# Designs tried in a protein design run: designed miniproteins, single chains. Part 103

Each design is a single chain, and the fold is of that chain. pLDDT is the mean over its residues in the fold that is shown.

## One batch from the design tools (miniprotein)

Design m3573
Fold by ESMFold2-Fast:
Structure m3573 (fold): chain A 83 residues (1-83)
Amino acid sequence: MKLLSLVLRLPPSVTAEDVRAVVESHGGEILTLQVFPILNSPDRLALLAARLPEEAVPALLADLQALGATVLHQEIADVVDYP
């Protein structure tokens, strides 16, 4: 499992629900999804933290970009499952 932290720029056509659906379609668990307005822009910033399988990360990022989201920042960390 990976912990994926993203800062995304969302155009008006992309909603928080669209982002959530993409993450969940790749087996991701959303820990945090917060969307903020950008002053003087119709776009929004999204702060996303999710747990997902390592192998799903490239496909998830590709699908988010295919939606029209711009990845402004990306951090990936290993998550150790605690028994």
Scores: mean pLDDT 82

Design m3574
Fold by ESMFold2-Fast:
Structure m3574 (fold): chain A 79 residues (1-79)
Amino acid sequence: DQIEQLLQQLFNTPLDTVESAQEFLKLLKQLIELNALSENQLLVLRDMLRARLKVETDPELKAILQEALDLVEQKLAEL
C-alpha cells in the first residue's frame, strides 16, 4: 500500500521544473532503498529519463535528471 502510493507519486511527478525533479529524485531514492522497483519498472524509468534528458536544456534540471538516471542504471547493473 505505502509502496504502491510512492510508485504512483513517482510516475505522476512532472520532470519540467527543478522542484518537481527534486521531488522525483527523492521518491526514486526512497523506492530504491526499499527495493520496491522491479526490473521492468527500472527499464521504464530509464527510458523516460533518457527521453527527457534528450530535450532538456536547463543545466540544473539536467543535473537532477542525470543523477536519477545514474541511480536507475546502477540498480539495473546490480540485478
Scores: mean pLDDT 87

Design m3575
Fold by ESMFold2-Fast:
Order: C-alpha cells, then structure tokens, then sequence
Structure m3575 (fold): chain A 100 residues (1-100)
C-alpha cells in the first residue's frame, strides 16, 4: 500500500505524463519544509541533464530522500502526512521502510 500511495501521489503531480516539472517538485519540497534554495538544490542534483523535469522514478527517489531528511530534522509523522496529503498510517509504514 505504501508503494501504491506514493505512485498515486506522483501520478497526480505528473498529471499522468511520467514526468514532474522542476517547478512542481520545488513547490512540493517547500510544502514539506524546505527553503526555496534547498528545494532548488535538491531538484538540480537529480535533473543532471537540465531538462527542467524529473521522471516519476527520479521524483520517487527525491521523495524518499526528502522524507528521510525531514525526519532527521525532527518533523513529526503527523506533520509529514498532512504536508504530503497521505494518511498517517502510510507515512508510518514508509518511515519504517526507510529505517535501516
């Protein structure tokens, strides 16, 4: 269900195109708690070809890194669930998968 919920989130942000624009990704990261400068830097690291967009797979990697980073910064699972538009159960399950 975590994979399905994450895929549904990505599909919504991509509009079904298979790509999330850099601007959409930056605004999403800002909603998670990143500054504009931090969000732009994170997106730039994955958009290595300068295409102005991330594939659904690249964006999934970005989401995973962002979730881990926000937890390390002390964000609560409830806060992340609200900002991501996901259930608390989904975020809790996702966090457990990231704790290795």
Amino acid sequence: SVGDAVQALIDRLSGGSGYVSNETAIEFLKRLGYSEEEARELVRRLDTDGSGRLSNQEFAVLLTQALRDMILRGASQAELARRLGLSRATVSAWVRLLES
Scores: mean pLDDT 81

Design m3576
Fold by ESMFold2-Fast:
Structure m3576 (fold): chain A 81 residues (1-81)
Amino acid sequence: MSREELLAEFERIVAESLANRDSLDELVERLMALARKHPDVPAEVLLYLAYEALQRNPALSDEEINAIVRRLAERLAAEEA
């Protein structure tokens, strides 16, 4: 999968999660599910693409984006331990 295709998948998940009125934890879990499908992609790259996808959605505030990215980073680090 290309970087552009993976970014588009993160954007799709963010849009679907918000349309479904998912909680922050539910959105993080959906992002984690996508990350688990790409174990060969470094966690730093997954975090960066998720951050770009979140920033592209006008419904999310900077505070919400930062909270989601922090939670996702903590979850990815825990799975590598």
Scores: mean pLDDT 82

Design m3577
Fold by ESMFold2-Fast:
Structure m3577 (fold): chain A 56 residues (1-56)
Amino acid sequence: STNKLKKQAATALYNKDWEKAAQLLQQLNVPADVADQLLDAAEAGASKGELYKILS
């Protein structure tokens, strides 16, 4: 489900697993501007919940 993939993407970003995060964001068809926000937030140390909110 889309919701499960979003949670997995947020977790991968939180763990700085960039390869897995990139694959999941591609599967979710995340727009480039949203992907940039997610990368900035992850690099700044955002929580999984904050990353998930950006994806929602």
Scores: mean pLDDT 85

Design m3578
Fold by ESMFold2-Fast:
Structure m3578 (fold): chain A 75 residues (1-75)
Amino acid sequence: MLEKRLAELLAEYAKEQGKNVPQEVIEKLAKEIAENAEEALKALQEALRRADELGVPQSVVELLRRVKEELEKAL
């Protein structure tokens, strides 16, 4: 279930950014994140903490927050 939710979120984000990302790439990324959910959550928490310092665009910050919420629900 987590993998499917992550794939849907990533596909929606890619579409909103006007990018044609192959479904296979989105599914592979979602699977890798889901299989490493605890490490992915730690990485997302650190990235969000340093987002302003690293100059991360607001659109990317919003994506990272949504992925974090899905990981927290699954863990």
Scores: mean pLDDT 79

Design m3579
Fold by ESMFold2-Fast:
Structure m3579 (fold): chain A 87 residues (1-87)
Amino acid sequence: SAVDEVKALAEEMRTASEEEREKLYQEIMEIAGELLKQGKLEEVEEIARILREEAERWRDSDPAVAAMLDLVARLIEHELREEKARL
């Protein structure tokens, strides 16, 4: 599932280089964007929740990775809010 793909991408970031992490975050954004276009709002909400949880867990040990995950989650949450406002 798309949620499982996002979990795998987030996990991959733990051992990735800075350049690879940026690419992984872009892949997460593309997955969320595609789901939004398909109206799969529940899956998008689940993705944002997972990213926020991972960001919180890594905030003290890897603040750069945590900040990136938090940024991606906020961008996804913003897009989700905009889509819901159209309903």
Scores: mean pLDDT 81

Design m3580
Fold by ESMFold2-Fast:
Structure m3580 (fold): chain A 67 residues (1-67)
Amino acid sequence: AARERVDRLVDEIEKLASNLTPEERQKVLREVRELRAVADAAIDAGNKETVDSALQELEEILERLKK
């Protein structure tokens, strides 16, 4: 469930980032890659607090790109 939610958010962000300039796209994709790595490590460790925090940050990035 959590990993599927991370994958969905990353996919949506990558689709929206395709409409950005190359510099902005690279910046967003780097931020998303870092958050995904944190979320994946937290899922493997069973650290629900860190998973929820990373998911919130991914959702904030997605909402920022929708504006």
Scores: mean pLDDT 84

Design m3581
Fold by ESMFold2-Fast:
Structure m3581 (fold): chain A 86 residues (1-86)
Amino acid sequence: MKEEMLAAAERQAAEWAKRFGEEVARLWLEAARKAIEALETGSEELIREGVRLAAEAMALARGVAPEELAAAAEALAAEEIATLRA
């Protein structure tokens, strides 16, 4: 599961890089990595750090391309739905 979750996060980050640039994608991927580590360790601090990084990535994305943020959110939802159906 960890490898599958990381692969999904990397695919999402690659899509965000195309829409918002590599820095936004990097922050989003780092947030996902913290979340995966938190699932393994149960660390509340890793959960807080992951949420903080995700919020920063979204705020930066909104500043760069607010109209594309809606499209990115739809793409993320589609990926989650595809994963759920698999």
Scores: mean pLDDT 74

Design m3582
Fold by ESMFold2-Fast:
Structure m3582 (fold): chain A 114 residues (1-114)
Amino acid sequence: DYTARMQALSAEAQAALAAKDFEAAARLRAEGIVDQEIAAVAGARDPAQAAAVLAAAARDPEVVRLREEYVERLAELLRRALELEAAGAPEAELDRLGEEMEEELRRLREELRA
């Protein structure tokens, strides 16, 4: 169940944040975000279609490579954002990381459509 999987990832990320494990929280969030983008680019309209798309993607070496690459890139940016939030950093620093994450997602969408 795709919905249950996304809820489980969210719950695990929240638990990691409560433990101040920003690396684990960032990676779990990055996995969820990248999986949602893969499903969306493939045109999934419901959780069952999203699950089928992700199952097919797991058997495509190129999509697996893209997923691993972009999960790593987004996890790095998200980890920095979570650390800055915990430290009470200015909104401008968080906005800059948000812009960098948006650019990485744009690149992922382009590569998935190629």
Scores: mean pLDDT 85

Design m3583
Fold by ESMFold2-Fast:
Parts: C-alpha cells; structure tokens; sequence
Structure m3583 (fold): chain A 95 residues (1-95)
C-alpha cells in the first residue's frame, strides 16, 4: 500500500541504526499480515531486496512469523543489539 511505502521511506531516513531496523521490521511484519504472506514469501522478498537493511528486516519478519527463536537470536547477535533482540522477542510473542 502507499501508506506502507511512505512509512518505509520514512524509516530509511532514521539516523539511529537500532531505531531504523526496528521500524523496518515492524513494517515488514505489518506488510506480511496485510498481504497474507508466509515466512517463505518473506525470505523470497529478502533474497530479491537490493537494500541490505530492508533485506535483513524481511528475514527477521520471516523468523517472527515462523516463531523461530533461534533465527531471531541470530539476527540480534549479528546486529549486536540487546534492544533489537527484545523488540523481536515481543513481536514473536504477538504471533
């Protein structure tokens, strides 16, 4: 939707990398729910994405939809952010 594209464009202007990534993940999860995408669909979107931050956000959203705690831990470890890990765990609990 135009709203999701606008929100993604806004998220990409965030200077703090943690806040940016959290915003991109929230948008990817919402896009998946609106469009009825599976975790596999999100992994495919990640593989076709040219922006590496957006690609990683789609991968995180895929792990959330699959309730894959190991995948979420791997994303948090890669980004070295406890704050990202806590946010991703919260999104996992909402599934």
Amino acid sequence: SAELEERRAAALTITDPVEKFIGLVDIAVEEAKREKLSGRDLFRRASLETDPEVALAYEAAAYILQKNETGIWAISAELRSVEVGKHLDTLLEEE
Scores: mean pLDDT 86

Design m3584
Fold by ESMFold2-Fast:
Formats: sequence, C-alpha cells, structure tokens
Structure m3584 (fold): chain A 116 residues (1-116)
Amino acid sequence: YEALAQQALELAEQALEYVEKGDLENAIYLTTTALVQLRQAARQAGNEEVAEKADELLDLLVEGVKKIKDEEKRAEIVRVAAEGVKRAAEALLAKDFKKAVEILEETIREIKEIME
C-alpha cells in the first residue's frame, strides 16, 4: 500500500502545481487519480474507514466541479481536495490512519462549505 500512497502524494502535488498555473482540467484529472490511488492504498492497508472517506471526497469533488460554474470556486474546490489528498497520503505513509480519516473529514467539510 505504501507505493500507492506515495503515488497519491506525488499526483496530489502535481495537481496543486496545475491549480497554480490555472490548468484546472489537468488539476481535476490528477486529483481524481490521486484519490483513486489513496483509496486503493487504504484498502491494501486494511483500513476501510480511510477508503470510505476517500470515496466520499471523490464523489464530492466530481459533484462540485460539475455543479459550480464559477472558475475561482472550482479552482478552490480542486485545491482543497488536492491538499487534503496530499496530507492524507502523508498520514498513510506515517501509518497514522486516524489522522488520515481526520484530514479527509476536514477536507470534505471545507469543500461542502465552498459549495454552499
């Protein structure tokens, strides 16, 4: 699972670079791919709670980028998601599954507030 967590981390870092460049299409692609890798890493580690929160964040990100027409808000949703994935992947690599869940729950909450 550590290789998948490392891949999720690297993809999330790349997604953040694309957000800064204003390339939102690539940022969305990289962030969704990072979430899929994070989910698989969590499942390989035997931690279904982290996997479930990664799935919830993935669904929320997809919904948010479809629903929100404002480019600045869409960029903020993607940035928050990518930062959350990066931090959660770092927590998985540190074997701190509780912190990974807390990070993903906080990320989900922040995105829901942006979508309101």
Scores: mean pLDDT 88

Design m3585
Fold by ESMFold2-Fast:
Structure m3585 (fold): chain A 88 residues (1-88)
Amino acid sequence: SMEEEREKRRKELKEYFTKVVEYLGKDPSLIPLFLKVFDFLYENAENELDFLKKMSELMQIFYDSKNVEDFKKKVLEKYPEAEEVLNS
């Protein structure tokens, strides 16, 4: 089904982006928060191109973030709706 294909694609993309952020050697405490925002963006994106554009922005935020609080602030500036996800 389209739902099964969407969830399979989500797992593939999540594995890919997890490896990328681990390779960047940033603070490991950022990785769980990055993955929560990944899931939020995947569920709320209109299509894969919209998702990939948002992921490009999230990757930039991850790279530019100094710590957990800075990451949360930058994410909320772009995606205010993610507040509940970041605090769960």
Scores: mean pLDDT 84

Design m3586
Fold by ESMFold2-Fast:
Structure m3586 (fold): chain A 99 residues (1-99)
Amino acid sequence: ENLVARARVGGIPPSKMKQATDLIKKASQGAVITASQTPTSLLLEAGDTPRMTEEQKEAMRKLGKTPWQIIKDAVKKASEELKPDGVELKVTGGELIRE
């Protein structure tokens, strides 16, 4: 069974969306991808999914964390970097899919 985590991150000003996405990718070493986006939120995904490359899956394995923990840690790091700009990233919803 494959383990996939998805999390919605809200509270993102549209002008900061690209910066937030880039920071999350860097903080996760590419192990977290953006599955969908609204003007103020991101749906993040990590795990054994067809849309992730083998390199991204290897980055996830190297971190030694669950997909859900990788998402939470990446969002926390991105939020700390955006804090001087008055932006706080919050995980507002999440799901764990096991298929």
Scores: mean pLDDT 76

Design m3587
Fold by ESMFold2-Fast:
Structure m3587 (fold): chain A 86 residues (1-86)
Amino acid sequence: MEAARKKAAEELKKMAAEAEETGDEEKIRELAKRRLEAELEMLKEAVRKGEVDKEEVIKRLREIKEEADPEQKELIEKAIEEIEKI
């Protein structure tokens, strides 16, 4: 688990450096989306392993969704549906 988290963190760090280097708004948005996707995948895995309470995670994601942009809202909603199926 720690190795998988470290690999995801390294990939996000590389994407962040690339976005900063180019200053490209599209790359910055793509990085934000990828970062959110990675966090949602980690939460799904934690729920599957019983490391966290499924209902508590869903409640937290719904709270975050209210303040998210439209693209992020779609990703969060999909993650909630997938977690509910676990």
Scores: mean pLDDT 74

Design m3588
Fold by ESMFold2-Fast:
Structure m3588 (fold): chain A 92 residues (1-92)
Amino acid sequence: SAEEQELIREMAKEIVDLTHPNASPEEKERLINQVEQRLKDNLAATRAAIEARFGPEKAAEYHERRMALAKEQLEDIRRFKAEREAALKALG
């Protein structure tokens, strides 16, 4: 879905920001595209493997749980960043 595509892209952005904070904007864009593709490939491969062994219903169930967890993790990272920024601002 469009929502899942956006979640994967936003997760890729946060991963790159955390792992390569000092990279240029141009290098970050390249890395984001690379991480996004790796995430998509891993999701597709995992879903296909679960479907082959346990059927399409279990594959869909696992995918939904994985997407829900990714959304929680993205929200956690964003919250941690906001809390840190607020704490630094409070210190002057």
Scores: mean pLDDT 89

Design m3589
Fold by ESMFold2-Fast:
Structure m3589 (fold): chain A 65 residues (1-65)
Amino acid sequence: SRGELLFEFLLLAGEGGLDEEEIRRILTEKAGLSEETATRIMNMEPVAPENLRRAIEALREYIEE
């Protein structure tokens, strides 16, 4: 569900020790999301599940590198 994906996103961001600026950069530059979509995710607003999965993948890749 979107709630489960959003929770996973927030958990990864917290575990990675990422600040808001780093998260925004990863979402726009690595995940290829628009500024609007990145802002919606960061504000815990509803977005398409594809965009949440893309965000999670980008965070995971960044933390693993």
Scores: mean pLDDT 79

Design m3590
Fold by ESMFold2-Fast:
Structure m3590 (fold): chain A 97 residues (1-97)
Amino acid sequence: MEEKLKEVEKLFKEIVKLLKESGFVVTPKIEELAKRAEKLIKEIVESGDEEAIKRLIEILAEMLVELGLMSEEEAEAAVAKAKEQLKALLEEKKAKE
């Protein structure tokens, strides 16, 4: 379990590095969002908390807006759609049991 948490930390460091190498300006806000996403992924790995998954979706969308890859309107639509898909997947899992 501790090894998986270290892999999450490595993944976020590599993402930030790739963004910088790709010519994106990594602002303090992007670094803060990356740290918040890392914490949420650790909570998901440890507990499987559905609320942590929903929060992660919101943080990732906000990061894409800060990078200029997505508008705020597109981010809100993507978050809503992702939350609906998560709900559908959880209901399907329950139906198979």
Scores: mean pLDDT 73

Design m3591
Fold by ESMFold2-Fast:
Structure m3591 (fold): chain A 60 residues (1-60)
Amino acid sequence: ALDKLSEEEKQGVLDGVRAGLELGMSLEQIGQMIETHGSELAKKAGVSGLELAREALEAL
């Protein structure tokens, strides 16, 4: 699903997931933040915020 985002949008998701993990957030919490504040990225990728967060973690 990350492949459906621009390189800049993908990097933003990767940076956000990394920052959330450094703050002690779970992937579920990071996914909820994506759904709440970056819903357009999840919609563009065609997946839930949680699935987008999982793909970003695998790419880190």
Scores: mean pLDDT 82

Design m3592
Fold by ESMFold2-Fast:
Structure m3592 (fold): chain A 93 residues (1-93)
Amino acid sequence: SAARERAEALLAEARAFLEAAVAQARKSTDVGEAQRIVEEGRRRFEELAREALRAAGAAGTDVFAQTWAELGRLSAEFHAAAEEALAALRAKA
C-alpha cells in the first residue's frame, strides 16, 4: 500500500539521518560541536518518527506496531553510538 511504502521510506530516512549524525559527531574536533550535531540529529529523527507513525497508522495496526518497534530500536542504537562518540572525544581532552 502507498501508506506502508511511505512509512518504510520515512523510516529509512530517519535511519539515514541518525547514521549521518553519528558519523559527523565522530569526525568532530570537540565535545561541544559533537553535542550540537547529536542534538540536531535527534530533533530531525523525532520529526521523521512522527511522520512515519502517522503514515504507519494509515496503513494499519500491524504496520504501526512494526514502525513503533523499529523506531525504538533506532533510538536506542543512536543513544548508544552517540554516548560512545562523546566519551571517546572526552577521553582525548
Scores: mean pLDDT 84

Design m3593
Fold by ESMFold2-Fast:
Structure m3593 (fold): chain A 79 residues (1-79)
Amino acid sequence: SMAAEKERLLNQLVAYLILKDKDGAKEVVRKLLDMGMTEQEILDGVRDIAKRMQFSDSNIDALLDELRRIIAEVEREKA
């Protein structure tokens, strides 16, 4: 289902952010945006996963700041 695919991609995105794989993270962000997810929905999804993984608030903030930069770059690259 579309919901299961979005959840799978969000989990993959969190993994790439932890590994600091910017290129991998950008590819997943493009897919999520193409599936109609907004920037805010992607940020909320990543935050929820990181909270469930028991990341500290400071580590979550760092992941979300990097994710905002990646989303901005992907959106700029869209024609």
Scores: mean pLDDT 89

Design m3594
Fold by ESMFold2-Fast:
Structure m3594 (fold): chain A 59 residues (1-59)
Amino acid sequence: GVEYRALKDVVKTTPDEPTLKKGTVLPGAMVTRLPDGNYRITLGGEEGIVPGEALEEIR
C-alpha cells in the first residue's frame, strides 16, 4: 500500500495538533494530499496540516 515518510520534524502552530517527528512512517489512510500541495495528517487521533516538503510518498 501507499505510505508516507516524514522528512523533517514539523512543529505545529496550534496546541491541539500532533508534532510530526522526522522518520515517522504514516499509512496512506492517515494522509490526505491537499490541492495547495500540503498534507492533512491524522496522528494519535489528532489532525494537522504539514507542508508538502515534509512528507515523501513511499511506493
Scores: mean pLDDT 74

Design m3595
Fold by ESMFold2-Fast:
Structure m3595 (fold): chain A 94 residues (1-94)
Amino acid sequence: SLDEIKEMVLAMLDLMKDYVEKNEKDEKAKKHFIELLDEYEERIKKAKSVEEVLEIVEELKQDIENDERLSPKLKTTLLSFLDYTERLIKELLE
């Protein structure tokens, strides 16, 4: 269901926030990225369809890939969280 998919994505965003809070040492980069994740959380909450949720997740992946302030290791970890969540969503749609 849409609600179950939203709950999965929101839980993943919370895990990403916790990971950034614990592993990012640049306080300005940390704050900026947490604020970015908060904006995506609000967009997920307002999404009207599974397709819109998947589009929002893809946009977040692109924002992470293009963020020059994130370390390569942090980018790889965050993208792995998003890839895992996207795979779970696709399995629920089968």
Scores: mean pLDDT 84

Design m3596
Fold by ESMFold2-Fast:
Structure m3596 (fold): chain A 100 residues (1-100)
Amino acid sequence: MAEEAAEKLKELLKKFNLEPTEEFLSALIKFFDINKDGVITKEEVKEILGTIDEKELKTDTEKFHLELFKIFDQDKDGVVTKEEIKAVLEALGIDPEKVL
């Protein structure tokens, strides 16, 4: 699953003309992990985006963040753990210690 999530992340980033750099991924993880407890929930993503009703997503940025959460949420439980993030980073060839 981590390799599949990494490939989906690469495709998403390519679609938005972005590259998976350590700086970019570190900023994304900090952006979602508001509580700094190493767990990102769908409720935290809603707080950042305002409303996650897909019909009310008005910008590519909001859609991008929602798709990122879905990619990292590999088991579809609505929670992204540090372990899931580490697995995706390792599959991308990035050292998780440099990002997390």
Scores: mean pLDDT 64

Design m3597
Fold by ESMFold2-Fast:
Structure m3597 (fold): chain A 63 residues (1-63)
Amino acid sequence: AVRIGRVTADQAYDAMMTAHEVEGADEKQVETMAKTLVSAGQITEEEAKKALEKFKEEQEKKK
């Protein structure tokens, strides 16, 4: 499949991790970022949900 101007779940996950670890974004800000990407048409709702679930799993492992 050809991706044209769309963010993949893995790319969204990497951006979420960067926002959290580098820019100090909390979980709520990361959720807002995912919602913004879906609203902008950059990622599907399903891919955004997958990226968020992976992000939350990594945060749970670090607790």
Scores: mean pLDDT 74

Design m3598
Fold by ESMFold2-Fast:
Structure m3598 (fold): chain A 80 residues (1-80)
Amino acid sequence: DALENSPLSDEQKEKLRELLESEGEEALKLLDEFLTTVHPLNLVGLIESLPEEKRRKLVELLKQSKHPAAAVLLTLLPPL
């Protein structure tokens, strides 16, 4: 609901849900695929709109990712 009109497609929203439910290497793989299909700037507002627990998990995955877009997102996100 806090997403309003999310810039993500239904497919990308499902990938995000899978990311938040996955752990370890599988979660990192899904994150890298997600970051490849979505512009980092579109993710900032979405991440800020997530509940705190889901935001924390996604930020944790971003810190573990070696994808260039993950580093950019971490610099743009407000501290938890």
Scores: mean pLDDT 71

Design m3599
Fold by ESMFold2-Fast:
Formats: structure tokens, sequence, C-alpha cells
Structure m3599 (fold): chain A 72 residues (1-72)
């Protein structure tokens, strides 16, 4: 779980050996706000549109991944 404001950037790394698809989920609404294809060993990023708490989920494993927020 990460917390940020509008304009902040969520960053995470695909640490798996395979490419995967990740979802940015708004914890208040439960809605998927972004879907990101990230290659094995690469970083994914998404800009937040509103203040709140968010999850990044690996859709292939179902696992919540470690993410950080770059504040603007």
Amino acid sequence: VVEGKAGDVVVFTNTNEKDSIYELIDLKTGLVLDVLKVKAGETGSATLRRSGKYLVRDTQTGKIVEAEVIKT
C-alpha cells in the first residue's frame, strides 16, 4: 500500500523472470485506474490523478508488489 497526491508517481519493479501485467488500484473505490505491461527486471510507473491510497497488483501472480511514491 502506498499513499500519494495528484501528480505523484508510483514506481515499482518487475522482479519476476517473466514479463507481467500490473494493475494500479484505488483503495477507496476498488477501481483499477491503470494497467501496465512491465518486462522482466524493468520498472513500471504511473502518475496519480488524485490523493489517496493505492495498490500495485501483479495480475499473473495475484500478489501485491512493493511500490514507492515519488513526490512532486
Scores: mean pLDDT 81

Design m3600
Fold by ESMFold2-Fast:
Structure m3600 (fold): chain A 92 residues (1-92)
Amino acid sequence: SIGEEMRRLALEIGLELYIEILEKEEVPKSVVEEALRLVRDVVENSDDRELLEKALELLKKIKEVIEKNPEEFKDLRKELEELTKKVEEKLK
């Protein structure tokens, strides 16, 4: 119980932190990859609606970063689309 609550809080803080980081003008590819990994962890291990909604918000920010420099982030586009679909399916 307490371990699950601590895990949920850590995921929530992580999602909020990456949303803030991705608003910067220059975002390293490694940071985008870390953000996608966090979203995947949420999708695979949580059915919490609030966490899934925050994950979707983070995915929207990742999409904005990719669209600003599509060639640099070309290899991440497929994972972004896959994770977006999975989050949206869980939110139905």
Scores: mean pLDDT 85

Design m3601
Fold by ESMFold2-Fast:
Formats: C-alpha cells, structure tokens, sequence
Structure m3601 (fold): chain A 71 residues (1-71)
C-alpha cells in the first residue's frame, strides 16, 4: 500500500505546532506551515484551533497566525 502522504503531512504539522507550543518564539503564519508541511491552509487552521482549544497555542484569525500561549 502506498504511504498516505497526507497522514505524514498531518503528523509533521502536529509536530511543528507542538514544538511552537513547547518552546515559543515568533508567531508563525498558517500559510508558512501549510507550505512547509504540504497541507492545505484549512487543514493547518483546524490543527491550530485544536491546540488553541487546549490552551497550548493562540490562534489569531485576523492575521492567520499561531503563537505559544503565555505560561
């Protein structure tokens, strides 16, 4: 069975968002994450909102960016 590239791309996006939540840094655009992971912008937004709902990240809908939640 060929590897589902979308599953791998989702795993990469989850890892990037988890690292941002853990280590912080500058806000990252959804567009940049989509380009790096090969996911659509909408798929990355869904993952970002999942982390935001759990207080791990902050998603800014106006700028379409994510950042680490304050400690």
Amino acid sequence: MPIDEKEINRALALMQLALLARHGGEPVSIEELAKKTGLSKEEVRELARWFAERGLLVYDEETDTVRAAPP
Scores: mean pLDDT 77

Design m3602
Fold by ESMFold2-Fast:
Structure m3602 (fold): chain A 82 residues (1-82)
Amino acid sequence: IRAEAEAVADRFLASREKGLADAEKNKDTVPEEVYQEFVNWASSPEYLADRVLEGAEEGRKLGEAPEDIELAETLAELLREA
């Protein structure tokens, strides 16, 4: 579980760098709200961690597997520590 969460976090953080560059190139082609939301996702691991935890709570209400909830919660912890 932790090793899986670490691999996902690493891939996500690498993807964020490219995502930020792409967002900067396209900032004039998307609504300002959408651009700002994306910048918050990409530049703030804490902001993303909060959204991951929101998704885990929704998944819990929908009856997702406990292992998937645990993975999401572990991922959020790693993102907050980054």
Scores: mean pLDDT 70

Design m3603
Fold by ESMFold2-Fast:
Structure m3603 (fold): chain A 71 residues (1-71)
Amino acid sequence: MTVEDYIAAVEELKKQGKISDEVADELIEELKKAKNADEAGDILVRFYLEGKISAEQANEIGRIAKERAAK
């Protein structure tokens, strides 16, 4: 799993209307600063703990990112 897998997962949720454009764009910009997948995962956890994304959104982003990495 890479930072790009996480970014693509957020873009997919944005396209589906499952996350607001503002929050998705903020999350993508923070993910672009990550050096590896572990840092990207930490950014997702931080956004969840700050109440910027729901548990459902965080779980779905993680699921899509893992699915992308498996291909």
Scores: mean pLDDT 85

Design m3604
Fold by ESMFold2-Fast:
Structure m3604 (fold): chain A 85 residues (1-85)
Amino acid sequence: SEEALNLLIDSLEKLIDRVKKRLGKEGEELVELLEQALEYLKEKNLDKAIEYLKQAKKKALELGDEDTAKQIEDFIKEVEKLKEK
C-alpha cells in the first residue's frame, strides 16, 4: 500500500540520519548504499531497493554494526511484503 511504502521511506530516512551522525566517515559507503535503496523506494522500484538494502546489510555487518544490520533486514522483509501483491 502507499501508506506502508511512505512509512518505510520515512523510517529509512531516519535510519540514514542516525548512521551519518553515529559513524561519520566510517559509515560513508553504508550511507551511500542506503541512499540508493531510498531513491529506488521513492521510484517504486522494489527489486532494486531490496538489492541495495542487502548490500547495505552486508556492509553494516562488515563494520560490526549488528543493530543497523538487523534494522536493514527488517526493512528488506517489509519491502518484500509489498511485492507479494
Scores: mean pLDDT 86

Design m3605
Fold by ESMFold2-Fast:
Structure m3605 (fold): chain A 75 residues (1-75)
Amino acid sequence: MSALELLKIGELLLDEGLSQREVAERLGVSESTVTRYANQVMGLEPIDESKFSEEDISLIRMYGGIIRANRPDLL
């Protein structure tokens, strides 16, 4: 798992308003994979912060905050 994958899922959920199923179809991955990564972006599951840069963690937290404020249906 990479920070880029987490950020891309956050972008698709927030900017394009896609469901987790639609994101899975768009990215060609399983819905369970998207659900796990989406939960990490939204702060519902922990991320291993030691594997990411401080900048990547800041961006993930920013996207999670925006999703919590604008897409409570995803929480």
Scores: mean pLDDT 69

Design m3606
Fold by ESMFold2-Fast:
Order: sequence, then C-alpha cells, then structure tokens
Structure m3606 (fold): chain A 89 residues (1-89)
Amino acid sequence: MKPEKLDLENVTEEQVEKALKELEAYAKEKGVEISEEQRAELRLQGELMIMYANKAPKEEIIEMLEKFKKEHPELAEKVDKIIEYIKSQ
C-alpha cells in the first residue's frame, strides 16, 4: 500500500484515532470478513496507539488493558501477553 503523508512533527490522538477508524472502514468496504475477535483486536490496537502517542504512563496503559480484558475475555491471553511486554519495558 502507498504510505499516507500523515507523518507530522507532532502526532495527535485525533490523527491516530482517525487512521484506525479508516482502517476499520476500509476492511468493511473491501468485504473482508472481520470476526468479533478481530474487531475487538483492532480496537485494542487503536487504543494502544492513542495512549502511546499521548505518552501515557505504563500504569494507565495496563489499566486500560485490564478493562479491555474484562470486556473481551476471548482476547484475555493476548492482552496478558501485551501487559507482560509493557511491564518488561
């Protein structure tokens, strides 16, 4: 895919959120079969990118991940691995 000219000096939360919404819309437009699990995973990636762009502290990111795990238990194992990775940084 052609890279978007979206590399600004300062990445804003709004720009990250817009890019993630466009990815979700693009998948839907192409008729790509997105399972409920994959849809939840895309939302998780979106929230992580927004928090990282805002330089959120590790504790805040972990809290968001634990909340996401409660809402999407099907992703619990994957979320646990992400939490472990963040804690190791």
Scores: mean pLDDT 69

Design m3607
Fold by ESMFold2-Fast:
Structure m3607 (fold): chain A 60 residues (1-60)
Amino acid sequence: MPASLKAAVDAEELPVDYQRKVLEQLQAGKTVADLQSDFPDLPSSVLVAAQEWEKEQAAR
């Protein structure tokens, strides 16, 4: 399920700790808006992938 999000994060070559923190927050139920607040330097490509992930999580 996180394949598109992982690909976007890998394409931006973000530090591994930063990638893990973003994924942990999404798994904890944080929204994309929370991610933008906590990580204002996140590229738009990662935010788009995170929105797709959030939509999948909302379907559970």
Scores: mean pLDDT 69

